# Designed miniproteins, single chains, continued (5): the designs that were tried, part 74

Each design is a single chain, and the fold is of that chain. pLDDT is the mean over its residues in the fold that is shown.

## One batch from the design tools (miniprotein)

Design m18554
Fold by ESMFold2-Fast:
Structure m18554 (fold): chain A 70 residues (1-70)
Amino acid sequence: SAAEEAALAAALAALSPEQQALARELIAADRAGRGGEVGDRLAAELPEETLRALVAAVRDAAAPLAEEVE
């Protein structure tokens, strides 16, 4: 949806290009039901601080959809 695309673009704008690619991968995997698998891989590969920023950006991108359901 337009709201989802706008939220994704806004949330990812604060990240580096490399982190934006990882965030998009995580979001796509989550939608496919594989979010835990990709999340575990990123947690093993990324520094804790970077992972926290990435998770926050993904959560922000999902927030409009969560509000729409509630």
Scores: mean pLDDT 68

Design m18555
Fold by ESMFold2-Fast:
Structure m18555 (fold): chain A 67 residues (1-67)
Amino acid sequence: AVVVPDTPEEVRRLARIAEAVREYFKNPDLPIDEVAEKAGISRETFERALKEAGDDVNAAVRLLAAA
C-alpha cells in the first residue's frame, strides 16, 4: 500500500476494532456490550455501525474506525 497509518496507536485501534467485529459476526450470540468494550467503543456506537453495515464486516470496521 502507498499510504499507511501514521501512528502505532491508530494501527492497534483498527486491529482491535476489526477483531471485535469479526468475532461478533462469527458468534452473533455474543453480548454487544462485551464486544464493544473489547474494541474500546461504546455499545451504542458499535450497535449503530453494525445496523448500517448489515452483513458487510469491512463496512462495519470502517464505520467504527471513523467514530
Scores: mean pLDDT 74

Design m18556
Fold by ESMFold2-Fast:
Structure m18556 (fold): chain A 78 residues (1-78)
Amino acid sequence: SMEEQVEQALEKTLALLEEAIARETDPEVRAVLEETKRRLIEIKEDESLSAEEKWERAKEVLAETQRRLAALLAEKAA
């Protein structure tokens, strides 16, 4: 079902974030990843949201994280 697919996708994403956090040596990059993890956990645990709403919000969080990391890495390369 969509509900099971969304839950599994969120769990896999959280597992990948935990691996990324464990391997990350840059404290600013790690902080962004940790904030992303917290936001995704909040979405996963929000019983007021449908599976579709959880997935849409998770995509928004991940897109924001990608933009923030790209900006941060560009700043550090300059």
Scores: mean pLDDT 86

Design m18557
Fold by ESMFold2-Fast:
Structure m18557 (fold): chain A 84 residues (1-84)
Amino acid sequence: SIDELKEEVLKRVKEIAETEDKEKLKEKVLELMREFAEKLNLPERDIATYLALVGHALDESKSKEEAIKNFEAILEGMVEDKKK
């Protein structure tokens, strides 16, 4: 299901955050987000919007925990958008 795919993406992001520096984390998270959005068959404009939001959230976050929390909120929005 879409919710199961979301949970898998979030789990992988948390695992990456444990072992990678901030720059590598951002790179891998944006890659995972694009893959997830493409699997949901979202319009290109929506994919671009969500990637920009994720990039901003990672850059503005003061900790990896805050970054993950903000990323999770963006994933929830993407899933909700697909269900419409």
Scores: mean pLDDT 79

Design m18558
Fold by ESMFold2-Fast:
Structure m18558 (fold): chain A 80 residues (1-80)
Amino acid sequence: SKEDIENLKEGIKRLREDVEELEKNRSTYSQEELEQAVAFAEQLLKLVGEQMDKLNVPEDVKKEVLKELEEIVERLKKLA
């Protein structure tokens, strides 16, 4: 639904803001916490991809969402 897509985009926006805060305050986080954040982001990327494959989501929207999540994962990996 449109609401599901809007909720997904809002969730990605919040994740991006959380990553920016993590990057700003990296020294306050342990290596274990950073590695856990990477693992959670990778799992989320997989689950979102699988969910969109089951829904009638336009290809352009799917590519946009997956690209944004991939960027978040790569940013977190650079911190860990």
Scores: mean pLDDT 80

Design m18559
Fold by ESMFold2-Fast:
Structure m18559 (fold): chain A 60 residues (1-60)
Amino acid sequence: SEEELKEKLKKLEEEIKKMSDEVEELYNNSPFEEYQKTAKKLAEEYEKLYKEYEELLEKL
């Protein structure tokens, strides 16, 4: 249903925001090398989630 689609989209948006917050926390509390490694991994996961988000939007 449209309601289920809306909830899924909202959940993806929340996950993206959480990733942003985690990157900020890592920058403050982690060595630069670990920050770079984790930030790269998070960026890859962000691209994957964003692609799923776009595919969901195109279906309706």
Scores: mean pLDDT 74

Design m18560
Fold by ESMFold2-Fast:
Structure m18560 (fold): chain A 97 residues (1-97)
Amino acid sequence: KQEQIDADTLAALIEIEISIAKLDLQRGNVEAAVEGIKRAIEFVKENKDKLPKETVLKLLEDILSVAEQVRAKASDPTEVDELIEEINKLIEEVKKE
């Protein structure tokens, strides 16, 4: 990529997505919160090689925390359970590297 996005800026953008998902959940918009979690996971997957390992793990833990809260409020937790499984797999993969 021609311009380097600072790692701190990239991590902040992912944290903003996580914060939006938390806000959607707080407002009772469970579907929007699920979509926010999906976007946050995708951002981490696309950018994990550009971030320090410790930062990636913290971001994944933050996403996992929101996903657990969404699962508690979801009418059908199946999709959220799949997302939680994906997050846990990513955490395990990052720890091995």
Scores: mean pLDDT 80

Design m18561
Fold by ESMFold2-Fast:
Structure m18561 (fold): chain A 80 residues (1-80)
Amino acid sequence: MKEYEKLINEFIEKVEEIMKKLNEEAKEKVAKLGMETFDEIIKIYTEGIENKVSEEETLEKIQKKIEETLERIKKIEEES
């Protein structure tokens, strides 16, 4: 799924760019949040396949999770 790979790559690039500007404590918080988000994305993708959920619906759930995570990361950056 090319759109799935694009979403994941864009998320990774945004997280890496933000992490370059953060102090060590904020980097740990972002890294933990990133790992938790990847676990949730993998779960959404695998459950989508197993339960025959549409590709569109699966991608929308992944996109929403990424957006929620990026908002949390932005707050961590602003507090740093």
Scores: mean pLDDT 79

Design m18562
Fold by ESMFold2-Fast:
Structure m18562 (fold): chain A 109 residues (1-109)
Amino acid sequence: MLSDEELLERLRAIMEALQPSPEERAHLERMLEAVERETDEERRVGGLGAIALELMVLAINKETDPARRQALEEQLTNAARAFAASTDTEEKREVTNRLIDFLEAQVQS
């Protein structure tokens, strides 16, 4: 799996590609800064997952094609359930990595 620094870089790139409003950007930047300063692995992974889920919501709100919007909504529902059901840090990290991979593919298409 990628390092936490590499995941943070990918999350920032996805955020930029989604062109957030100033308010959305300020909120996401605060979340990114909190994760960057977090020294506890469990809380850091939780924060990365939370940012990825927030970026998914932003992607849904920016999507104008109904079929693509439905696919994003299904992925968000599945990712949120998997993240909530994860019993340890490694499971949460795996869910987060898959969501980042999915989002990256969406913004590059």
Scores: mean pLDDT 82

Design m18563
Fold by ESMFold2-Fast:
Structure m18563 (fold): chain A 87 residues (1-87)
Amino acid sequence: MLEELAEEAIRLGEEAARLGLQLPDAARGAGLALAGVGAAVGAELALRAAKAGKISEEEALRRAQAELEAARRALEAAREALREEGV
């Protein structure tokens, strides 16, 4: 479950970054790409910390869930921005 949640957060975060980089407004696109990448990196770090025994699996699950929510928000924001900018 932890690995699946982290992988989903990474995939959604990467997609948000990909869509953000397609925006004609480079500053807005960069902000959305950073939000997506941040969520992906956060999920990966939580998974690695749990595997290293630095945090509990329960704590890692909470962090992965938060990063998954952040990735979903970034992806939705990127899709909305693309619609608003007519692309």
Scores: mean pLDDT 82

Design m18564
Fold by ESMFold2-Fast:
Structure m18564 (fold): chain A 82 residues (1-82)
Amino acid sequence: SEQERQDLRQQMIQIDSQIGSIVSQLYSNGQDQTADSYSDQINGMMDQFATALNDGDYTSARQTLNQIQGMGQQMQDQVNIS
């Protein structure tokens, strides 16, 4: 539905903002290679999310969003270790 599509877009915008903050912290900590690696993977998953959303495949969009959230948590754990 249009509502489900909008809800998924809003969730993605919030997650993207949080990830951007974490990436900045990784760079500030001198973890440049880690930040670059995660950024490349996240960008690929963002593209998959956009494709699924445009195709009306909300199940795949939700799965990709959950994967992005999981990676965000892994990135946050990396910041917390340093």
Scores: mean pLDDT 86

Design m18565
Fold by ESMFold2-Fast:
Structure m18565 (fold): chain A 103 residues (1-103)
Amino acid sequence: MVENILKGRENSTPEAKELLERQIKALEELIEEYSKYDTPEDKLKLKALEILLAYYTDPEKGAELLANASPELLATIEEIRDEVLRRALTDLEEEAEKLKEEE
């Protein structure tokens, strides 16, 4: 199902497509932010962000990276996924409010 939504997009709803686009945007913004830092913790977060971005844009490559990820990296991916979802939902709400203010 996820693969059909991401690759074929034939069965995806407009809402699902919009949420996916916002998640990709949030991932790209977080990658830019964490790329400024060189600590081991920030590098681990960057790797988690890159894997999630791959999963959303190239599901086959993303799935392979997830399957080969260490337990520590998998835990980091779960934490980052929650942050990405929160940011994507906030962006959607802000855009909806902006559209309401524009005639």
Scores: mean pLDDT 73

Design m18566
Fold by ESMFold2-Fast:
Structure m18566 (fold): chain A 86 residues (1-86)
Amino acid sequence: SLEDKKAALDEEIRKKQAEIEKLVKEGAPKEKVLEGAIELGDLYQKRIEVAKQLGEISDEQAQQALAKLEAEKKELEEELAKLKAE
C-alpha cells in the first residue's frame, strides 16, 4: 500500500541520515559524504511522490519540492565529479 511505502521510505531516510551523520562525525572522505547526500535526496524525491499520491501535498507543492531537490542533486553531483576528476 501507499502507507506501507511511506513507512518504508521514512525508515530508509532515517537510516541514511544517521549514516551520513556518522560519516561526518568520523571524518570520512568527502566523496562518501556526497554520495550519501545524493542517495538521501533520491529517497526524499520518492517520499514527495508518495505524499502527493496520498493527497498530503498538492501537485504544485510536489513540483516545487521536486524542482528544489533536482537543483540540490545537480550541485552535489557537480561537487562529486570535481573530487573524482582530481
Scores: mean pLDDT 87

Design m18567
Fold by ESMFold2-Fast:
Structure m18567 (fold): chain A 88 residues (1-88)
Amino acid sequence: MRVPLTPEQRARLEELKKRFEELNTKVDEAISKLREQGKLDEARKLVRLQIAANILLVAAESGFGDVDAEIEALEQTLKELEKRIKEL
Protein backbone atom coordinates (compact mmCIF):
# COMPACT_ATOMS: atom_id res chain seq x y z
CA MET A 1 0.00 0.00 0.00
CA ARG A 2 1.20 3.56 -0.75
CA VAL A 3 1.57 5.55 2.49
CA PRO A 4 2.35 9.32 2.69
CA LEU A 5 5.92 10.07 3.81
CA THR A 6 6.44 11.88 7.10
CA PRO A 7 8.50 15.12 7.01
CA GLU A 8 11.27 13.25 8.90
CA GLN A 9 11.33 10.39 6.34
CA ARG A 10 11.37 12.91 3.46
CA ALA A 11 14.31 14.86 4.98
CA ARG A 12 16.28 11.64 5.56
CA LEU A 13 15.63 10.48 1.99
CA GLU A 14 16.79 13.84 0.57
CA GLU A 15 20.11 13.45 2.47
CA LEU A 16 20.56 9.84 1.27
CA LYS A 17 19.62 10.80 -2.31
CA LYS A 18 22.35 13.50 -2.33
CA ARG A 19 24.89 10.99 -0.97
CA PHE A 20 23.85 8.47 -3.64
CA GLU A 21 24.15 11.09 -6.44
CA GLU A 22 27.67 12.02 -5.25
CA LEU A 23 28.63 8.32 -4.96
CA ASN A 24 27.20 7.41 -8.39
CA THR A 25 29.90 9.39 -10.22
CA LYS A 26 32.63 7.55 -8.26
CA VAL A 27 30.84 4.18 -8.64
CA ASP A 28 30.59 4.60 -12.43
CA GLU A 29 34.32 5.47 -12.59
CA ALA A 30 35.19 2.47 -10.38
CA ILE A 31 33.08 0.09 -12.52
CA SER A 32 34.80 1.33 -15.71
CA LYS A 33 38.26 0.94 -14.13
CA LEU A 34 37.50 -2.59 -12.87
CA ARG A 35 36.18 -3.62 -16.33
CA GLU A 36 39.36 -2.28 -17.98
CA GLN A 37 41.41 -4.34 -15.49
CA GLY A 38 39.40 -7.51 -16.29
CA LYS A 39 37.98 -7.58 -12.73
CA LEU A 40 34.48 -8.35 -14.00
CA ASP A 41 33.24 -9.99 -10.77
CA GLU A 42 34.20 -6.92 -8.70
CA ALA A 43 32.57 -4.63 -11.29
CA ARG A 44 29.41 -6.79 -11.14
CA LYS A 45 29.28 -6.46 -7.33
CA LEU A 46 29.35 -2.65 -7.60
CA VAL A 47 26.63 -2.70 -10.30
CA ARG A 48 24.42 -4.89 -8.07
CA LEU A 49 24.86 -2.52 -5.09
CA GLN A 50 24.10 0.49 -7.32
CA ILE A 51 20.90 -1.18 -8.60
CA ALA A 52 19.88 -2.16 -5.04
CA ALA A 53 20.37 1.42 -3.80
CA ASN A 54 18.26 2.78 -6.68
CA ILE A 55 15.44 0.27 -6.03
CA LEU A 56 15.41 1.12 -2.30
CA LEU A 57 15.41 4.88 -2.98
CA VAL A 58 12.53 4.63 -5.49
CA ALA A 59 10.50 2.35 -3.18
CA ALA A 60 11.01 4.64 -0.16
CA GLU A 61 10.22 7.83 -2.13
CA SER A 62 7.07 6.14 -3.49
CA GLY A 63 5.90 5.23 0.04
CA PHE A 64 5.50 1.53 -0.80
CA GLY A 65 6.30 -1.10 1.81
CA ASP A 66 8.15 -0.42 5.06
CA VAL A 67 9.67 3.00 4.33
CA ASP A 68 11.73 3.08 7.56
CA ALA A 69 13.24 -0.34 6.75
CA GLU A 70 13.90 0.80 3.15
CA ILE A 71 15.69 3.95 4.43
CA GLU A 72 17.86 1.82 6.77
CA ALA A 73 18.66 -0.65 3.96
CA LEU A 74 19.54 2.26 1.63
CA GLU A 75 21.91 3.77 4.24
CA GLN A 76 23.66 0.40 4.70
CA THR A 77 23.93 -0.09 0.90
CA LEU A 78 25.48 3.38 0.49
CA LYS A 79 27.99 2.61 3.29
CA GLU A 80 29.01 -0.60 1.48
CA LEU A 81 29.42 1.31 -1.82
CA GLU A 82 31.60 3.95 -0.06
CA LYS A 83 33.74 1.21 1.54
CA ARG A 84 34.30 -0.69 -1.73
CA ILE A 85 35.25 2.50 -3.62
CA LYS A 86 37.77 3.51 -0.90
CA GLU A 87 39.38 0.04 -1.20
CA LEU A 88 40.11 0.56 -4.93
Scores: mean pLDDT 83

Design m18568
Fold by ESMFold2-Fast:
Structure m18568 (fold): chain A 91 residues (1-91)
Amino acid sequence: SPLLELLERLRELVEEARRSGAAPELLFEILLLAGEIQALARARGDEELERLAGRIADLAVQLLASRDPAERERLLDEMEELLERARALAE
């Protein structure tokens, strides 16, 4: 499934971001990939997956703007929770 492949790539990027301090280049890649997942979910009429992907994209934007390490950690934690929910829906 193209959707499952994109979600798995997104998981790998989020894990890399957590290990590396969420460099802007990784956050931009997460944002673009979440947008692709959102578009595919919309095309399929999967409103819950579209909403979850949109929220992950919003969190990536917030991470790009955040300078607070504690806030960044909370945003990454929320992103991981939303991603696991999205993966469960796609299976």
Scores: mean pLDDT 87

Design m18569
Fold by ESMFold2-Fast:
Structure m18569 (fold): chain A 67 residues (1-67)
Amino acid sequence: MDKRMQELIAKAEAMLPQLDPAEQEQLQKAIALARKLLEADVSDNVKQAAIDALENLIANAEQKIAE
């Protein structure tokens, strides 16, 4: 789980320069939350929800970049 979340964080950070400011803000908030969850003693369900949220945001960002 932590490895997957870290990979998603790295991918999201790499995409930030190619995104609109509003999308950058949303993705940065998701990255910050994911980093907090990696450091905090939280349930696997919370970590999984953060992974799902990051994957959705990355997929939406990739779709816009591919245009």
Scores: mean pLDDT 77

Design m18570
Fold by ESMFold2-Fast:
Structure m18570 (fold): chain A 83 residues (1-83)
Amino acid sequence: MLEEKAKEVEEELKKADPQALADKLREEAEIAAALGREELAALLQRIADLLASPDPAAREAGIRELVELLKEQAEEYLRELAE
């Protein structure tokens, strides 16, 4: 279930070091760009910048955007597989 998976991901994100998580997302953005997924790459870079922020509110927003992105990606992928 997407809500169960989102909760699991959110728990993992809270355990991660924000800077390490931001660095990982920047690597994923580079991979997305190499695969021609420019809009996804830009979104991942934006989320990484929020997570690297010294402002706790910005980091919270980054976690929220990342969880929403992962939910959207999972839903789209499952929809494609069902068709």
Scores: mean pLDDT 74

Design m18571
Fold by ESMFold2-Fast:
Structure m18571 (fold): chain A 115 residues (1-115)
Amino acid sequence: HMSPVERALRLADEVIAELERMLASGDITPEQLRRIVERAREIVALVREHMDQLTPEQLKEVARRLTRLSAALQRAIDYAREKGVLTPEQLAEAERVVDELSATARELIDKILQQ
């Protein structure tokens, strides 16, 4: 049985890998990006629920993964925008999730600095 931290890290790695595959193929659909956005929000929720119980080393590892996920998602959004495959509303929703990932990573780093 995986801890919540191990689950969050594994989910983040899976989503990053999927984003990299989508970018490599050039085949990004609205449905695929919607699923990625939903999974990213699940990761953020899981991290926020358990962040007060994490060691400084775990906080650092999770922050690194969220930063990588945020960067990968931003690249996918930029690609989808250039290809015109998403509505403005879908792009705005995905950008909000990038902001949530970045804000959560910052909160994790702030917790380390308060130790």
Scores: mean pLDDT 86

Design m18572
Fold by ESMFold2-Fast:
Structure m18572 (fold): chain A 96 residues (1-96)
Amino acid sequence: AQDLIQQAADAVRRARELLEEAERVVNDRTRDLVRQAQQLLTQAGNYLSRAVRNYNLYLQTGDQNYLDQSIQNAQQALQLAQQAQRLAEEARRLGL
């Protein structure tokens, strides 16, 4: 859980950095890719926040259900962040 949360956090950070670069070179061809990456990154951030909250509840209560929810939310955050990263990199490449 903790390792997966860390992987998701790192992926969100990398996607954000690439999206900022893509936004600097945005044009008519890349606008939709940038918009999609922004939406995916927002969703990834929301899932990451839920993963952290559920993990903290697990540490406080020992309830396995919170750990299971933390893992599921962290997996969703990681997947969405990786999708955002791919779209941001494509937008950055096409914007150059």
Scores: mean pLDDT 87

Design m18573
Fold by ESMFold2-Fast:
Structure m18573 (fold): chain A 68 residues (1-68)
Amino acid sequence: SESKYASLLTAYSIRIMAGDDGIEISKALAEGGYSLGIPKSKLIKDVRKNSNFTDEQIKVIEEVLNKL
């Protein structure tokens, strides 16, 4: 469900911009994207292209995905 993933990525990007816990959101995005069947490599590429995610948050996503 690429469309569900796109909505999830957009919603979490907005939450990060609003000042929500970026580490918690990063973990939730990794788990949610993976559960929707999105390839790990695509998840990593998409968050690296998204200027709302910090290097620390991207690293958290990579670490979560490596455990799944």
Scores: mean pLDDT 81

Design m18574
Fold by ESMFold2-Fast:
Structure m18574 (fold): chain A 67 residues (1-67)
Amino acid sequence: GAAEKAADKKAVENAVKAGRELMKEGEPLGAEGRSLGPGKVELIVTTSKGTYRITADASGNVTVEKL
C-alpha cells in the first residue's frame, strides 16, 4: 500500500545518504542495494578505501559495517 511504499522510499533515502557520505571519503567504484523487508534496506558500497555494508530503515536507524 501507500504507507509501505513511503516506508521503503524513506529507508532507501536513509541508506543512500549514508552511502554518499562514505563516497566523499574515497572514489566510488560501485553500489548494490536490496530489500531486507518492508521499510528496511541493505546497501553494499565499494570505494577505493574498502567495501561497506549499510543497513537502514524508515525510522532513521543506520548501521555501517566495513567488510
Scores: mean pLDDT 78

Design m18575
Fold by ESMFold2-Fast:
Structure m18575 (fold): chain A 100 residues (1-100)
Amino acid sequence: SIEDQAIGLAEMLRILGRIIEGRYGDRETGAALRELADELLQLVEEGKLSAEDLRRAAERVAELTARFLARHPDAPEQIRTRLEGIVEALRRLAEELERA
């Protein structure tokens, strides 16, 4: 379901937030990613998840990704790929929710 996909994306954001804070010392980016995860999970639980919320989350993840990579240009490609993958998945999920 759309809700199950949103939950999965939120869990990935939480994991990446922990990695970014713990491994790279970027507490601001890590905290912001975990906050977005919590916001998405709350919207799912309340039955209030909208396509606009998903698009806004994608934009926020993209901004946080760009800022993180600017500060850590030598970060492994796997981190970049995972963050970019989440942005794309959130955008696709927003499109699916609009068509539902």
Scores: mean pLDDT 88

Design m18576
Fold by ESMFold2-Fast:
Order: sequence, then structure tokens, then C-alpha cells
Structure m18576 (fold): chain A 78 residues (1-78)
Amino acid sequence: EEAIKRGAELAKKLLRDPDNEEVRQEAETEIKRFDELAKKYADDPEKALAYEVGSALILIAFGVIEAIKRSEERRKRR
């Protein structure tokens, strides 16, 4: 499934280099693209689900990065 593969690739790139602005922007653009495609194929559950899963994989990677940063901020607060 191309959408799931793409989502997984971007999630992997984000986790490998979380401070890479180009990768972050590419991931944000792909999330928007997948969300639009999921809406377009709302009446096709298999296609809609594939785009939703692709988007979710990228969002999970962003969530992990954000959780790590928040944890570091809490440790630095005095």
C-alpha cells in the first residue's frame, strides 16, 4: 500500500533526524495531502483507511518527538 509505505518512510526519517526542518515540512505537507485524499475517498473505506493510516504514522512520529521535547523542557524548568 503506497500511502502506508510513504507514511512509514516519513515517520522513519522524522525519528532519525527530528531537527531536520526539510523533513518536518515534507511530513506536514504529506499529512495535509493524505487528509484531503481520505476525504475524497470517504466512500471507499479501504482507500480512505490507507490514507488515514499513512497520516497517523507520521503524526505518531511527531507525537513522540514532541513528548521527548516536553520532557526535556520539564527537566530544565527551575
Scores: mean pLDDT 80

Design m18577
Fold by ESMFold2-Fast:
Structure m18577 (fold): chain A 62 residues (1-62)
Amino acid sequence: MKLVADYLEKKTGLSREEAEKIANEIKKLVDEGKYQEAIDLLLSKGVSREDAERILLYIKLL
């Protein structure tokens, strides 16, 4: 999840701590099959829909 946290910190201006917290929450939602909730959370933090979908794909490949 470090790569997702790095992306969130750089692209959204979130602190490292908040970026790691959000990255872990997104992984939890993806692991639970809650894909729309994961996308909505990323959108709420200023991530584009295209980038949110790419992040979910990356997490699914882990």
Scores: mean pLDDT 82

Design m18578
Fold by ESMFold2-Fast:
Structure m18578 (fold): chain A 90 residues (1-90)
Amino acid sequence: SKAVEEELLRLAKEGTELIEKAREARDKGDYDTALEYLDEAIRVLEELRRLAEEHEEEMEDPELYRKIAEAAEAAIKSAEKVKEEIEKKK
């Protein structure tokens, strides 16, 4: 539905903005702030993935929803790896 698509887009935008803020904080050496933004980004992206997976079976475009879920999972794994790398520098 349009409402679900709008929510998925909103979560994707929020997750992207949080990752950008984490990158900027990391580049400034503010590792604590970067980790906080990465934790929030992971939370938002996990919600994105969950909503996409929950609606996959109910929608006529299950392939689109599956791709969104896979993209969110890849982004979560990438954020977790960056978080681990930052924690090793502390």
Scores: mean pLDDT 82

Design m18579
Fold by ESMFold2-Fast:
Structure m18579 (fold): chain A 76 residues (1-76)
Amino acid sequence: SLGEKSAERGAKADEARTLQALLDYLRSPEGRPVLEALQGDTLAELQKRLSEGQAALDEVNKGRAEADANIQKAKA
């Protein structure tokens, strides 16, 4: 149904945005000292989550970029 597909897209978009924001923060000059200060299981868990999320984020972002490019070409 439309409701189910909309909810699924929304959930994936929210997850992608959250992972992107976390990734950007931890890789920023401001977030790097925080990442380096983390130790043990917490650091390992975050690094694993970032690595696993990166491929999914790249796929979502690629799809959005392609859609935006197609819209711009149609307007031109």
Scores: mean pLDDT 65

Design m18580
Fold by ESMFold2-Fast:
Structure m18580 (fold): chain A 104 residues (1-104)
Amino acid sequence: SKPPKNFYAEIAEAAQKAKIKGLDITVENGVAIKNSDLALAALALQEEGKPVTLKSAVKNLDTISPQTAIAAAKKYKLSDATISRLEECAKNAKTLSDVLVCVY
């Protein structure tokens, strides 16, 4: 029922490694600081070749399917624990926002 220990930090680090240009995502000492809650939306948008901005990431929390978010998580090499938690929360979710509410 709890997220994996480093859930938001891991996703934010993956977004930094992916060099997302339109959204500032900050991780310090393994702690997610800025826009970490939007990092998975940003990875999904970048994977689809769509623009990544604060506005697009926020909007796409309600438009990205859970399956698209999980596919992005797998492509950017997130841990099995993080992927398993996303998949569990995706079973009854319609949007990425629903998944993230379930995760934490």
Scores: mean pLDDT 77

Design m18581
Fold by ESMFold2-Fast:
Formats: C-alpha cells, sequence, structure tokens
Structure m18581 (fold): chain A 86 residues (1-86)
C-alpha cells in the first residue's frame, strides 16, 4: 500500500520519496489517513526544510488525537530556526 511504501521510504531516510508517496495517499484515499501517517509526513517535510507544510500536518495529526513527542517537537523547532538562518 502507499502508506506502507511511504513508511518504508521514511524509515530508510528517503524523505522526498516518503512525501511523494504520502501526498499520493492523501489524493487517492477516500478515508482520512491515520494521525501516525500525518506525523510521518510532517516529520519528512520538516527534515526537508518545508516547515510551513510540516506545521499544517502536525496540527492535523494533533486534531486527530496524536501526541507529538518532545523529540519530534525539537526537530520541528530546529527546522524552523534553520530556515531563518539566524
Amino acid sequence: SLEEEGKRAFEAGNYEEAVKLYEELLRTSKEEPSAETYLRLAEALAKLGNVYEAGAYFARAEKLGAKISKELEELFNKAVEERVQK
């Protein structure tokens, strides 16, 4: 499945491929993906420096009941800081 393929790409560190697969899942799925899928998509986007999109998907995951770990929160905050280059 696209969700399993996206998860494998994410776990392999292939964040661009993970984003591509998860975005295809979002376009083709008739059911809303899991909060975990949104968290993986958000983390992949944050690692690629796409912090605006990452933030939107983190918010969606939280709305679906996901708990964002401190490690993931710190990763996102660092990505935001790196974008500003201060």
Scores: mean pLDDT 81

Design m18582
Fold by ESMFold2-Fast:
Structure m18582 (fold): chain A 98 residues (1-98)
Amino acid sequence: GAEEAAELAREAVERAREARDVEGIREAVELVRRAAEALEADPTAPLRAKLEAGAAAGLALAALGIARSLGVPAAEAAAIVARAGERALEAAEEALRA
């Protein structure tokens, strides 16, 4: 539910800030994706919160794809994933207040 989504999103932000390579970024992206899935599965979560978390997961996946394909510095991709995690956390926290 929303509480699980908030915990996963918070861990995603922490992991993204610590990420130094593509593997660390991938682990953070997976946490953002799982947060979005947890929120999507919550029948009490507002549709807007679910869409915002889904958009955050999309951004995180895009950042990972670009880092793998174009050799973008890991720090830049990690910063985008951290921002995506923060957006997913905000969405989960809105769902908890609803």
Scores: mean pLDDT 86

Design m18583
Fold by ESMFold2-Fast:
Structure m18583 (fold): chain A 62 residues (1-62)
Amino acid sequence: SIEEIVPEVLRDHPYVKEAIEAYKAGDREKAAEALQKILDTFGYALPEEVREKLEALIEELK
């Protein structure tokens, strides 16, 4: 799940909450957009494994 992929310190961030809510609602397009915002904003600071998992999830949702 998104909550398991994203570091705990970011789980309360609005973009992460938006991604989780959209994913749970089955809104694949909105979930992918929110996940992309997370990568664009925090990707430089995330471990490579976390970035790869988020990118894979975005591709799956498209």
Scores: mean pLDDT 81

Design m18584
Fold by ESMFold2-Fast:
Structure m18584 (fold): chain A 90 residues (1-90)
Amino acid sequence: MSKEEILEEIRELGEKIVELLREEGMDELADKIRELFIEIETALEEGDIEKALELLEKMRKLIEENAKDSPKYDEIMELLEKIKKLVEEA
């Protein structure tokens, strides 16, 4: 997969996570997660895979702390795992 294809897939998966959080009424968390995805995209464009993985772990912890009781939690965590694999392939 090309770097451009990886970035596009990460954007699509990230938008799904943000949408799921907003559907659950977690708008403030959704906004924070969206900003972290922008930072992840920037890190990947710069070739800083370690920073992208660190930001992704920060995102995972924020979701775990704020959304673990959500019926969408498992779906969101599965999407994060897919994003992590894409970042590791970049």
Scores: mean pLDDT 84

Design m18585
Fold by ESMFold2-Fast:
Structure m18585 (fold): chain A 95 residues (1-95)
Amino acid sequence: SEEELKKKVEELLDEVGRLINRAESLIAQYRATGDPALLAEARQTLAEVRDKIAEIRELIKKLSGEDGTLPLIRLAVYEGAASLLEMEVDRLEAA
């Protein structure tokens, strides 16, 4: 149903938010310690974020009206955050 799909989209968006927070934490820990394992974990976490964003985008296509547009706004915010974190990881790996 559309209601079940809407709930699944919200649950996946919440999971993406948690993964972004984890990536930010791992990058912050890397800046403090210089431990390359933390940067590798941040990279893997961001790859998982991208996979989930792609899944959410496909699910949102099945929603109509406001039920489709509101999750797209949250998704766009998370896509922006992921891009900035990916750029930071790229910069730190090149150092």
Scores: mean pLDDT 89

Design m18586
Fold by ESMFold2-Fast:
Structure m18586 (fold): chain A 80 residues (1-80)
Amino acid sequence: MKIDYNEVEADIYRAMAILAEKNGDYETAAEFYLKAGEAYLRSGRREEQVEAFQKAIDAAEKSGNTELAEKARELLEQAR
């Protein structure tokens, strides 16, 4: 069985996003949630992909980064 490196990468990005949220760095959290969602998309983990993009939207809105929030919404719409 080959290791799915996209899944491992996604789990790492998700963990980094959670750490950034705990530190109040919502912009960094949004960026890592976007990267996690894209990696979950490549690994076919649909539920985790949708969750990651939704968390990216929430974090981007909390950071005031409208452009990042809009990018996350576009990716979430494509994922649904």
Scores: mean pLDDT 81

Design m18587
Fold by ESMFold2-Fast:
Structure m18587 (fold): chain A 59 residues (1-59)
Amino acid sequence: PLLKPIDLRSQVDAAEAMLRAEGLHPSREVLEQAALRAYLENPNPTAEQIAAEARRLLE
C-alpha cells in the first residue's frame, strides 16, 4: 500500500535499536512495559515514545 500502517512490533524493534545505540540493554519485559505505557498515552506510539518509557524503567 501507498501508506503503511504503523506496526507496534516495528516501533518496539526501533526503540530497542535506539536504546542499544545509547549503550542500554533493555530486556523483553522492559520493552513490553514501555510499549504498554506508551500505548496508554498514545494508541499509535512512536519508537521514540517507547524508548522514553523504557529509559524511565531503566534509569
Scores: mean pLDDT 75

